Designed miniproteins, single chains, continued (5). Designs and how they scored, part 73

Each design is a single chain, and the fold is of that chain. pLDDT is the mean over its residues in the fold that is shown.

## One batch from the design tools (miniprotein)

Design m18518
Fold by ESMFold2-Fast:
Structure m18518 (fold): chain A 95 residues (1-95)
Amino acid sequence: MEELAKKAAEELLKEDKERALELTKQLGEEVLSLDLEEFRELLKEANEQEREGLRYQLEVLRYLVEKLKDELDEEFVKKTLEKIDKLLKLIEEVA
């Protein structure tokens, strides 16, 4: 999973770095707005394929945030990575 997410993020960065930066900001803000308890309830109703899809999306975003950290706000990077780690942990706990 992580290797596929990394490859997807690297392709996006190579093709259009400005678009990758914009998407990273938008998706990061969406992640930061997620309620952990609502996400946990969503995961309980999700099937294995849906949970793996969410894991993949979070891993792609994590890699993009890490690669674009110098062009993003430091506090945004810190909070987004922390939130992604919490969401990934919830997926592992439900699976």
Scores: mean pLDDT 82

Design m18519
Fold by ESMFold2-Fast:
Parts: sequence; C-alpha cells; structure tokens
Structure m18519 (fold): chain A 91 residues (1-91)
Amino acid sequence: ELEEELERALALLEAHGAEVAKRVTEAVARALRVMEENRDLPVEEQRQLALDEFLLALGVPEAEVKAMSLEEKEARYRAALEEADAAYAAA
C-alpha cells in the first residue's frame, strides 16, 4: 500500500517536472525567436520584447505583462527559471 502510494507520487513528480520543463523550454524558444526577428532594434528593446514573449508563453495575461516594469519582468523570468531548475532537481 505505502509502496504503491510512493510509486504514484514519483510518477506525478516526473509528470510535473516534464510539463514545467516543456513550458519553460517553449517560452525560451519563443523569446529567442522574437530577439532574432527584432535584431535591428536596440539591444534593450530586444530584451523587453523577449521578456514579454517569454511571460506570454508561460500564460501570463497580456494586460498584466504590459503593466509590468522591465525590472518586474526580469524578476518573474528569473523566478520561472528557478522553478524549472527546482522541478528538474526534484525529478
């Protein structure tokens, strides 16, 4: 009984870790694409567009992203990466 519960918990952790990693990987890919498409813009503007796309790809509402400062966007980006690293380490 306990052994079956532990195996079920492990499967759920593996599923959650894979899903978080997949979502973050997709968000990184989209951010890189936005930077590539906007390489003619100043670096600071490319970074802002990339952060916007990253957060949108993670499911943050467009209105919320538009209301955020660059510092807030960078903090949320960093938090998302730390969460993905933690999920990977836990799996």
Scores: mean pLDDT 71

Design m18520
Fold by ESMFold2-Fast:
Parts: C-alpha cells; structure tokens; sequence
Structure m18520 (fold): chain A 88 residues (1-88)
C-alpha cells in the first residue's frame, strides 16, 4: 500500500530526528498497521484524508484512541516542520 510505504518512511525519519516523539511514533505505528489491515486499498494523499481515516478507525475501535491522538500530534508537528521549510 502507498499509504503504508509513506507512513513507514515518515516514521523512520521521525525516529531519527525527534527522540522526544519516539513513544508517540510507536503508538502511531500501531494505528498505521490497523489502517492498512482495515483499508488496504485506501490511498491517503493529504492530512484531511488521514484525519477522515483516523476518525473512521476510531469509531470502529475506540481502544485505539491513544494511538490516533499520537498520530494527530505527529501530523501537526510535521505540518509545522513543512511550513518552516516552505517559509525559507
């Protein structure tokens, strides 16, 4: 899945650069696996589509809330880094 490949690359980058986010990355990886198992054909192309997929997953499996929250926190952090890069 394209989504899985993108999330794995993203998580690898985060583990290398942001040690403070490492526990959140581990929780987010569990959510990424759950998304790929439930929606293997779904391609997430942007943050809005990711948020919609996370809401759908959370409605089906509320026990994944800590991982969903962690995924959103990581996405917010990445958006901040992208905005900083684009402002250069």
Amino acid sequence: SVLRALLEAFLEQLRKEAEALKPKVEKADKVAKALQEKYPEKVVRNEKELDEALDKLLAEEPSLKPGVDATREIADWMREQKARWEAL
Scores: mean pLDDT 74

Design m18521
Fold by ESMFold2-Fast:
Structure m18521 (fold): chain A 75 residues (1-75)
Amino acid sequence: SSRDEELIRDLEAALERMKRADEETARVIGELVISLLQGHGVPQERVDALRAALAESVEAFAAEVRRLIEEIRAR
């Protein structure tokens, strides 16, 4: 759907910004991504998993976001 295509684009753009940012800025971007996903109605269980990954590392968070992008593409 158009909504899913826009979400994927925004998530991919966020991942690219996180890759180029320092750790503090990348964590802020991660929190903005979580807020965006909550606004799109992503289940709380998935939001909790994303928060846990971000607490572990920026790279763990990026991996979870990439997994979510693939799930959105598959539906």
Scores: mean pLDDT 85

Design m18522
Fold by ESMFold2-Fast:
Structure m18522 (fold): chain A 65 residues (1-65)
Amino acid sequence: TRAETRVEAAIIALFLRGKERVSREEVIEEAQKLGVSREEAEEAVDKFDLDGDGYITLEELKKSL
């Protein structure tokens, strides 16, 4: 969906800024800057947080693609 694409872009942007892992909250905040609602960002980020540990790694992002 549009929200998933923007959440993916938010995660990539955070990694490009030198973060090795990102929290769900950081991704939600970054996605909201891209025009995604908090509710849509929370649903989309669950797809990338494969272990449910509250963090997203580059490896988890790659597995979600």
Scores: mean pLDDT 76

Design m18523
Fold by ESMFold2-Fast:
Structure m18523 (fold): chain A 75 residues (1-75)
Amino acid sequence: MKSLSSELYEALKAGGSPLTQGQVDAALSQAIREDKDAAAVLASLIPGLDEVNARRLLKAGSQEEREALAKQFLG
């Protein structure tokens, strides 16, 4: 389990995403295995989230910023 995966899951949950921790872990693992951008994989799983906004979630400097971005993009 990676700390980034856990923090990303918490932010997405705060934004109202139905994704589980396991689905977030699988998405990040898929990006690594398929040489894909993790932001592109996440955007494909979450309706209304584009790749640019997914990348902003992944690169957020704090948990507070990540949660605020998730609420903005998913709410």
Scores: mean pLDDT 75

Design m18524
Fold by ESMFold2-Fast:
Structure m18524 (fold): chain A 67 residues (1-67)
Amino acid sequence: MSPEELAQQLEEAYKVLQEEAEKLREKAAQSSGDEKVRYETLYLFLEIAANTEKYLAERLREEVARS
């Protein structure tokens, strides 16, 4: 897999993870007690994952530009 292809896949993953995180945030807002804590934990995890995918994609794009 080329670095450019991998960067595109990571950018797609970022978008999907951001959309899923937003849905979990909405569920957390509508929930209470242990359920709320669960949804809040899950959306934080997805936000971390999304930002990691975005960071890796940006670095791969920079490496391709240097080549």
Scores: mean pLDDT 83

Design m18525
Fold by ESMFold2-Fast:
Structure m18525 (fold): chain A 57 residues (1-57)
Amino acid sequence: MTLDDLAAWLRERLGLDLSDEVARALLRQETAEVQANPDAPVSPEWRALLETAAALL
């Protein structure tokens, strides 16, 4: 998975036209929030994806 794939995912999920820098900042925030909140309504697949994203950031 690339940063371009992650930026595309964020744009689709939020419906926003984001720069790569802003997309990465929001992805870091979302990843940290999911890691801090185990009861977050996130599928196991999306949680694993965000954990992978954290390793790439």
Scores: mean pLDDT 65

Design m18526
Fold by ESMFold2-Fast:
Structure m18526 (fold): chain A 72 residues (1-72)
Amino acid sequence: SASAQAESLRAESDALIQRGLELAAQTGREAARALRTQGADVALQIARRGQEEVDKLKREADALRAKAAELE
């Protein structure tokens, strides 16, 4: 049903956000380690690339949420 499909899309959207949160935490730890061993420029580059991936996951999650709304 359209309702079941919408629920599935919302669950997939939530899973992408959860993945983004886990990636942000991992990237923060990696950047902190790089700051101690490789310096500020490398640490900030890791943080920036990690944020770009988190932003991509959020855009994908938002698209799934929009698609779910259209089915209801």
Scores: mean pLDDT 91

Design m18527
Fold by ESMFold2-Fast:
Structure m18527 (fold): chain A 74 residues (1-74)
Amino acid sequence: SAAVLAAMVAALRAGLEALREAESVEEAIGQVLRGIGDALQIALEAGEPLSLLGHPEVQAAQAELVAALREIAA
């Protein structure tokens, strides 16, 4: 389901954009968790959470979000 994958990637990218505007490490962590939580909720509602969460595009977006958090936390 291309639409579900696009929605999950969009949720993770929204978390990344909010992370870049974060005023503190705590706020940055909160934005990461919200982006991941939104993507997980979309995957759960689609009925194939493990398959969707393991998708290369979703994994790449998650890796980018986590890498950005590491840069802010350093």
Scores: mean pLDDT 81

Design m18528
Fold by ESMFold2-Fast:
Order: C-alpha cells, then sequence, then structure tokens
Structure m18528 (fold): chain A 80 residues (1-80)
C-alpha cells in the first residue's frame, strides 16, 4: 500500500540521517530537527533524498560507508 511505502521510506531516510550524523559528528539536537523536517516532506522528495544519499555514499572511499549504502539500496529496492 501507499501508506506502508511512505512509512518504510521515512524509516530508511531516518536510518540514513542517523548514520550520516554519527559519521560526520552532527549534534543530536540538529539530527532531531532534520528527522522532524523529514516527516513533513512528500514521499517523492523523501525517495529522491534516499537515492541521492545512497549514490553519494556508494562513491565514498570509506568501505564502511559503501557497505552501509549497499544495505540501504537493497532495503530501498524492496519498497519501490
Amino acid sequence: SMEEREEKAKELAEEILRYLAKYYKVPEERLKREIEFLSTLPLETIEQLIENEINYLLKSEDEEAKEFAKKMKEEYEKIK
């Protein structure tokens, strides 16, 4: 269903934001604001953000970032 797709997309986007916050040492307060803002965005915008971040991380020289991106890509392919 569309509602299930929206929920899963938001969950994936939040997981990506939490990973990036840890990796780039973003303050917890800023992360909370970003997650709150994410919840207001249309599904199409959330999906574009997921795709853009996955593609960016896949080009990283960091093996951990690439492995995380691959996992997120696999999860995203299951919901679209």
Scores: mean pLDDT 84

Design m18529
Fold by ESMFold2-Fast:
Structure m18529 (fold): chain A 117 residues (1-117)
Amino acid sequence: MVADWDEAEAVLLARIRELFQLSPEEQAKLERILEIVREARLEAEKETGKPGFWRPERVRELAIKRLQEREKLSREEAEKLLREYERMVLLAQAALSGQSSRENIEAAAADMAALLA
């Protein structure tokens, strides 16, 4: 069964909000970033011409470009922001499978708060 990616993203967002206890402003930024990453993935998938297949490096390039255009960030700022949110996504996924430690979650939350400040 192919998971509905939009439904999976909604569950992941809810879990990130629960684990990191984000402010409304931080939640809105996270939602915009994940939407940009989703759009980049869909564009990369179209470039391959094969449903469900994309190049991870191409997704990152497209996401960085879109972050620069929409959030008015430099390339370095967009790359840093993308890396921090990728880290949060991985920790949330690990927590869903019972593999993430509280210490890792708290460290990621501190890193993200510094990035958003």
Scores: mean pLDDT 69

Design m18530
Fold by ESMFold2-Fast:
Structure m18530 (fold): chain A 81 residues (1-81)
Amino acid sequence: SIRDRLRAHLLSRGVPADTVEALIAELAAHAEQIRSREDLASLVRLGSFYHRDVLDALGLPRLLTPEDKERLRAALLALRE
């Protein structure tokens, strides 16, 4: 699942387990509002520190094309499952 992929990636980068679960919960809560890297950093409390790790985990580039933004949204909405 997307949740398991995010968890595995963030843990491999040395993010504490409690922080990973808090970040995933915040991403799921804001999934419909997040459309860009800037949204990820501003709408999610931990996103300002971990937005690059989240994008890396999802296989997304630094600059999001419209297609990449759709991929980001789909991945974040999948966290609500």
Scores: mean pLDDT 78

Design m18531
Fold by ESMFold2-Fast:
Structure m18531 (fold): chain A 73 residues (1-73)
Amino acid sequence: MTPEELREALREALETDDLSPEMRALAERRLAGAADRDLVEEHARAVEAKTGRKIPQSRLDEVLAEIAAIRAA
């Protein structure tokens, strides 16, 4: 998923108002320029809270590196 595709999908979802309040807030923060690192960390923490399972930092670093590469292309 490219940054442009993601942004378009987020705008479309916000337009239909089918999102949960939590997911809508996340989408609005991303459109407002929230850093990818903050969003990835927030998502990881939410998953950890729901599952009780820790996400390795190395996996977060890999995802962030991939996002940075996509943005640089």
Scores: mean pLDDT 61

Design m18532
Fold by ESMFold2-Fast:
Structure m18532 (fold): chain A 57 residues (1-57)
Amino acid sequence: SALQEAVLEAYKEGGGTISFEKVREILGREVSRAQLNQAIAALAREGRLPLPFGLTF
């Protein structure tokens, strides 16, 4: 999904830390914490997002 792609890009740009503001900038729209957490959980489960990672709102 576009949200999952934005999360992965934010992770790469943040050097392992996902910035909520950066995800919003990349996506071009607002995102709830619930939507962000769901996307992160899906990416982690699929092995597409390395653990551990940082998260900043």
Scores: mean pLDDT 78

Design m18533
Fold by ESMFold2-Fast:
Structure m18533 (fold): chain A 78 residues (1-78)
Amino acid sequence: SHMAEQEAIFDEAVQQAQRMLNEYAARSDDMLKVTQLGVRAIGLLTEVRLTAQRNRWTPEQLRQAMEQMLAELQQYMA
């Protein structure tokens, strides 16, 4: 189903964000900041997914939006 395709895209984005957070955590002594970044990252990706469902986006539109959000998160953790 289209919902299953969107769920797979979201899960892939979450896994990418988790890898970025793990790399950031390896360089940080501040566990509270790492935890807060993790919560915010998942929250932002979840909001993108909900927006896609609400506005009936195509899987390609959702993928592009997730890639843009991940790029912004990467810059924030740089």
Scores: mean pLDDT 85

Design m18534
Fold by ESMFold2-Fast:
Structure m18534 (fold): chain A 72 residues (1-72)
Amino acid sequence: PVVELPPGADAEQVTEALAEAYVLAKETGADLAALTERLAAQMPESVVLDEERALEVLEKKVKEAEERRKKE
């Protein structure tokens, strides 16, 4: 399992990919640090994440992703 960014990913796509990596690591026991390093390497240099905003969106996306995975 790997999380990859499309070429020219924007801040929202990066945040969504981080949320997916976090959920994947939590559910499968995958190394979160390795997944986030992989995403950072793929992130465009022009994308600047607002740390506070990113944490809010990440928390929301993680909750939504977990709820969707539990919902059959």
Scores: mean pLDDT 66

Design m18535
Fold by ESMFold2-Fast:
Structure m18535 (fold): chain A 91 residues (1-91)
Amino acid sequence: MKKKLEAEVTEGLVRMGISVTESSIPTLEKLAKTHPELAKKQLDESKALLARLRKKLEEYKDLLDEKEYEELMKRIDELEAQLAALEAKVA
């Protein structure tokens, strides 16, 4: 029962983390062209953040709304793919 409130708070926190990561992508693309070493470090940090958000969602899966869970997981998968594509350009 306590975990249901934690799940709702976690969902909100995950949405914020996703939003911040999405907003940072244009900056990372510019950084990849001007300072590739710094861009790689920032990409690694963003990938680590997304991995943590994914684990939190999976931990509370049974307590979250199914549609919201699927939406957030899909959004994380999409962002991980975008970061991987950008990392390939930086090398």
Scores: mean pLDDT 82

Design m18536
Fold by ESMFold2-Fast:
Structure m18536 (fold): chain A 77 residues (1-77)
Amino acid sequence: MWSPEQQELRERIEAILDEMLALARRHGPAALPEVQELAERLLGLLREFASLASPEQVRELMGWVEERAREIAAALA
């Protein structure tokens, strides 16, 4: 079971990834500076999540994040 704090962090991580993907799809390579700034914020949230989560929860989230990151990378190309 995910704690309310873990769920809030997951929602924030999802929101940032969705924003990154939307920017990449809208602007392609021109979105790189904004996507990079959001990626720095994402790394902070991922570190915070890892401090609160079990290894299994971290593995689950990171699998999802990696899939989304591939979509963003494809949209930036």
Scores: mean pLDDT 82

Design m18537
Fold by ESMFold2-Fast:
Structure m18537 (fold): chain A 63 residues (1-63)
Amino acid sequence: KEELRKAVEELEEATERLKAAVEAGDMEGAKAILEEMTKNENPEIKHRAEVELALLEKEMAEA
């Protein structure tokens, strides 16, 4: 489905930005990217972003 392909492309772009933020140690930037993904209309992407955001919050708390 074309909608699915578009969602995958958006996820890949967000993932690259997320990787760059994490590599730079920009946890706040990484959180912002994940929060934008939680606003995605695709429930699977939203759920995945919510899980990743929770893990990032845990890492930040352990720092």
Scores: mean pLDDT 74

Design m18538
Fold by ESMFold2-Fast:
Structure m18538 (fold): chain A 74 residues (1-74)
Amino acid sequence: SSLLEELRKLLEEELERLIKEKNLSPQEAAALRTMVEWYVREAERENDTRDPKEALEVFRKMAEEMLESRRALA
């Protein structure tokens, strides 16, 4: 699906942005990459027809919550 390919591209670009702008540790980057793979797989399983940009916004909130949770415990 072209939508899944666009979603993966947007999620990979977001991951690279977060690594640079949030100064992610290797462990944080690995956790977010696992989340990207899970999110793309779930979208494929559900035959998700959402706009990839809408799906990206949901991912952004999940990523922010995960990073805040991890950093609060550090």
Scores: mean pLDDT 81

Design m18539
Fold by ESMFold2-Fast:
Structure m18539 (fold): chain A 94 residues (1-94)
Amino acid sequence: SSLQERLRELTRRLVELANRMEREGVTEEDVAEFERVADEAIALLREHNAPEELIELVERLKARAREAWAAGDEEAFLTVVLAMAYLLQELANS
């Protein structure tokens, strides 16, 4: 798949994750899935020689999500998931 197509797939996974969490709350499995999507995005961006600043932004969002979860702040965690989805969607549309 093209970079844009794969970024759209990752965006879809994050939107589906967010919709599930809004209905059922956040679980440790959701945090693990978000981290898997973030790691796939980082690998994909590196494979396509994306600017290091974009990779660092994804890494910072991954870290912020973990911090929110550790603090028990489910709303902050969901906000970071949606921010990642927005970032990946913008990159897919570039």
Scores: mean pLDDT 88

Design m18540
Fold by ESMFold2-Fast:
Structure m18540 (fold): chain A 92 residues (1-92)
Amino acid sequence: MDEELFEKAIEYMKKMAELIDKVPRGRRAAELVREAIEAFKTEGPEKALQILSRALGEAIAVATDEDAPVLREAVKYAGEAFKYLKEILEKE
């Protein structure tokens, strides 16, 4: 595995979780992002992508208009994490 791609995927998932934790009712979505990080380490990128997609959906479902700036930034980090996870998956 390309160690730099692995580290980047984890970095962006961690940044996403930190931002989602700032959203009222976002705690469960942030916990799912952390579950995606552990799944990536133990089960690989495909399982991580599945859990991360669920986490993003949950964050969007609980967000209000006041959360929109934080959610937009979290979505950017999710996009970066998806790119790195997909790149790792496509190389195997």
Scores: mean pLDDT 83

Design m18541
Fold by ESMFold2-Fast:
Structure m18541 (fold): chain A 66 residues (1-66)
Amino acid sequence: PDAVVTLENTGDQPVRVVVYVDGERVLDVTLAPGESSEPVSVPAGSVMRIELTDADGRVLRAEGTV
């Protein structure tokens, strides 16, 4: 069974979001405050990596198995 993931910018600044599933880039968008991404389908057992770049150029990374 696959998971469906949507990312939302709950902050007050634009954020660039890049999503990788098993090392493949599946999403690269800039989300305005309150904006949500298109849904991303992630197969069960896959490694999902998210890279966030904020308005100040700070990069935050998160990785997990779905």
Scores: mean pLDDT 81

Design m18542
Fold by ESMFold2-Fast:
Structure m18542 (fold): chain A 108 residues (1-108)
Amino acid sequence: LKEQAESLLKAGEYLGNDEAVELAKRAIEVADTNPEEAQKLIDEASKLIAEARGMDPELRKIFEEIEKLAPSDEIAYVAGLFAAQALREGFSPEEALKIAKETIKILS
């Protein structure tokens, strides 16, 4: 729980989502004393982070394809990072997916 809350705190700070940051901080504080409350705070912060990341439908399709093709979560994660970087550099969604597929082949 505490490690999950700390990860969400970092994500909230990176995205500039003050509400997610506050919820993550509270989850860290109550993780040892009230795990049920910590889990609710983690779920709420996760929801806000997901909304803030508001994936374009094309981005979601790319990530869904990566998950189907990757033999492990670690490979899916690395392929996702390369696809996201390609999109930031101005590559098309099709080109980003091609880069992700090539990454999966190299790591598989």
Scores: mean pLDDT 75

Design m18543
Fold by ESMFold2-Fast:
Structure m18543 (fold): chain A 73 residues (1-73)
Amino acid sequence: MLLEVRVSGVSIPEHLRELITAIAQKLAPGVRVTFEEDGMVLSGDGLDPQALLTAAREIAYAFGGTASEVREA
């Protein structure tokens, strides 16, 4: 099952993208991070929904954004 969480209200500098991806992968192994102009999407197949939500919330909190609910993509 493909799961997705959106983090919005953050603009991530390119030089921090690898660090943020590493943090997300540590919290939710197997997650993919897609960076957008004002946010990011964390997604993956076979992920733990709670781990995915935790990763999104930690990143949102650190960068002053908001995490959505977990949804099927």
Scores: mean pLDDT 83

Design m18544
Fold by ESMFold2-Fast:
Structure m18544 (fold): chain A 68 residues (1-68)
Amino acid sequence: SLKDKLIAGLEKAIATLRAINASQELIDAMEAHLAKTKATDIQSEEQVKELENEAKRLLTTGLAAEAA
């Protein structure tokens, strides 16, 4: 399912962040989003897209903060 693919992608992203020694704040934010995604009863593809976009925003913002 789209939800399962998103969860797998989030788990892989978190593993990568840990491997590159990313900030604990970014890792915690991504873990919280993973938990939210797992707990969400997906009613539409739009809801999956919203969760995916939120994850992308968290990752982009966190990595930009690390680069500064």
Scores: mean pLDDT 81

Design m18545
Fold by ESMFold2-Fast:
Formats: C-alpha cells, structure tokens, sequence
Structure m18545 (fold): chain A 73 residues (1-73)
C-alpha cells in the first residue's frame, strides 16, 4: 500500500541520517551498516533511482575511508 511505502521511506531516511551521523564521526563501518539498512528500506519502498544512487555513493565513500584507514594502520 501507499501507506506502507511511506513508512518504509521514513525508515530509510532515518537509517540514512544515522549513517550520515556515523560517517561524520569517522565510524565508517557503522555508517556502512546504517546505509545498507537505508538502502533495503528504500528499495522496498520503491524509491527513485536518484535516492538509491545517493545512498550507494555514500556506501562507496565510507568503504574508501575504511580501506584508507586500514592502509595507515
């Protein structure tokens, strides 16, 4: 239903915010976990390709930061 899709969109936005907060704090693995939860919610909601792409790009950015941090340790 449209109401169920709206709830999934709201859930996706909340997970994206938690991912953004974790990313800003330098907790990149935690950010990836939240972004994956956001992506799952957005996909189930039938979110736009732009929305899916934006979250996917943030996952890639967080993954680059994880690799970069591991190379320095």
Amino acid sequence: SEAEKAELMAEGLEFKKQGDDAFEAGNYNEAIDYYNQALDAFEKAGASLDTINAVSVQILKAAVEVVTKEQKE
Scores: mean pLDDT 87

Design m18546
Fold by ESMFold2-Fast:
Structure m18546 (fold): chain A 78 residues (1-78)
Amino acid sequence: NEKALEAAKRAVDEAKTGEELGKLIQPELSKMSPEAAQAAARGLVEGLRKANVEPSDELTDEQKKLAIEAIEKAMKEA
């Protein structure tokens, strides 16, 4: 669980856009258990929706923070 969360955080930190984040996080989700992957993906989608991120938009530090917080919350509840 901790390793899965760290991998998701790295993907968010390295991504420049929402589209790139989707590409970077996909391999990390594939390495996780189905439950962890589903929780991380759900958290990410919710975080990006709240931040009003479009796929081509450059991610701000605040939007990245919201995505990480949403992923972390979803994975803690899974």
Scores: mean pLDDT 74

Design m18547
Fold by ESMFold2-Fast:
Structure m18547 (fold): chain A 64 residues (1-64)
Amino acid sequence: SSELETLLRQAILAIGEGDTEKALEIVNKILEQNPDDTSTVDKVIEAARLLGQDELAEKIEKLK
């Protein structure tokens, strides 16, 4: 959905800005609204790892 794409973009931007609290908040919103959709959260995890935020990536993975 367009909302899911918007949340994905916002999460990636937050990760790029170093705002880990905001990134986690957005991921929790994605999971709450789309509990069976892992693909979007997987993209957030990949983006976090690519940006050197390995601890954040591990925290997000544990939320699944």
Scores: mean pLDDT 83

Design m18548
Fold by ESMFold2-Fast:
Structure m18548 (fold): chain A 90 residues (1-90)
Amino acid sequence: MEEERREVEEELERVREELRREGKPEEYLEIVELAGEALRAEFEGRLEEALRLAMETLRRAELLQRTSGLSEEEIEERAEELLKKLLEKL
């Protein structure tokens, strides 16, 4: 569990650095942080909280589609890829 948490934290840091390097909006970093919290809750056995945080991550991604200058397809693809990268790293 501790080792899995370390791997998730390292992956989150890599994703944050990539988004920063690409000049992505701050809202992308917030989505990554929520996804990380969902995974941490799952590692701790808090499945209900993990699901709730995962749903919040998707809700934030949807809000970003409506308020940012980015296309809906582009935002959905990035949010989905971030979640997949985090889950597949486990």
Scores: mean pLDDT 65

Design m18549
Fold by ESMFold2-Fast:
Structure m18549 (fold): chain A 82 residues (1-82)
Amino acid sequence: SMADEKRLKELEAEVGRVRKELLEALNDPSASREEIEALLARYEELAKQLIALVEKVKGKEMAELLRQAFDRELAWARQRLA
C-alpha cells in the first residue's frame, strides 16, 4: 500500500540516522559505553522493524538478505564495543 511505502521510506531514513550516530559514537573516545549501548539497542530495534516491513512490501527473500546484512553490522559493532 502507499502507506506502507511511505512508512518504509521514513523507517529507512530513521535507520540511516541512528546508524550514523552509532558509528560516530563508536569512533568517539569521549562517548560513554552507556550511550553506545543505548544507540546499539535502538539500531537493533529499528532494524527488526525495517526487516518486517521489507518482508511485507518487497517479500521474504529481500527481507532475509537485509537481515543478514544487519546481523553482520551488529556483530561488528558489538566486537568494537567489547
Scores: mean pLDDT 89

Design m18550
Fold by ESMFold2-Fast:
Structure m18550 (fold): chain A 60 residues (1-60)
Amino acid sequence: SAEEAGRRAREAALAAGADERGAASAGYTVQWDVEHLGADEETAERGARQLAAGAAAGRA
């Protein structure tokens, strides 16, 4: 659930070209939001995709 959402966010960020720090931050944020703020997995996944897209676009 929360761990899976965080793992998927990290993998999506890496696949989009984020570095390890960016991917780890994305995974941590998504997992924490699901566990502690009651964010649902779909909302977390959307946030992860937005972050992944931003990371890819920011790489020259």
Scores: mean pLDDT 70

Design m18551
Fold by ESMFold2-Fast:
Structure m18551 (fold): chain A 87 residues (1-87)
Amino acid sequence: GPIEGAGGRAEVEGGTAYGGLSWDNGKITSAAGSYVYEDGTVYTGSGGLDELKAAGIPTEIPKTPDESAELARRLAQAAREGKLPDA
C-alpha cells in the first residue's frame, strides 16, 4: 500500500521535541526526532524499525494527540542521547 506519515511536537525540559514517523500497511517503517533547546542547540536522529526497537521506542502508530506528543518526546530524547543514527 502507499507509505503514510505523521508528526508530533511536545514541550520538554529546556525546549521543544519534534517527531515524525512513516508507516506502511499499519506498521511503522521509520521515524525521526529533534530535540530543540531554547539556546538554539539541536539534536537530530532518524532510524528504521530495527534502530527504533534498539532505542526502546514504541513502534505502534499513535492514535491520539497525547500519544503523538509522547512519541515525539521519546524520539527527540533518543536523538539527543545518540541512540538514533543521523542517516
Scores: mean pLDDT 76

Design m18552
Fold by ESMFold2-Fast:
Structure m18552 (fold): chain A 93 residues (1-93)
Amino acid sequence: SLKPSISQQIIDLAKQQYNQGKIDEDTLKVALEGARYVDRASFSALSGDRDNAKYYIGKVIDYADWLDSQGATDVSDLLRYGAKLIQSQMERS
């Protein structure tokens, strides 16, 4: 079986932390939008659209920076990891 996608891992982590009272509802919403940008970056990279992939990676980093400012470091780390994987994949292609 394949591991869940990095975006799904972000969604699962954010929902788990919200249900445990570790992050608030606004932080959850930002994390879910960040995961959406990871999906958009990944799709653009796989489609060979490097300019859109870089744009969406930039959005992922912006969302990770905001999440860090709110103390949601586990979610922000996973967003940054997703961005790094997509960048590395583009550099090897």
Scores: mean pLDDT 87

Design m18553
Fold by ESMFold2-Fast:
Structure m18553 (fold): chain A 103 residues (1-103)
Amino acid sequence: SPVERLRKAREEIGKIVDEFIAKETDPEFKAALERFRQGLLQALDAAISTAEERPDLPVEELAEWIESFLKHLYNILKERYPEHKEAIDELYNKILEVIRKAA
């Protein structure tokens, strides 16, 4: 079901971000990744709740909304932490792949 796909995506995304946080040695960027995790998982939880309440809504529309929100967070990280560009790009691409598979 759409709800099951979004829940699986949330689990996979959480694991991806947790692995990046665990490997990060820069305490300021680590804190930024923790805020990124909180915001992104809150957005996914909202999408899951919406899918449960609105079974008429295509999961593709929820996935597009999550992708747009992810892009917004990605742009903030890149602007504030350009020295971590490679890690930010890798994190973004891994999460984007999970979101696109959920659609």
Scores: mean pLDDT 89

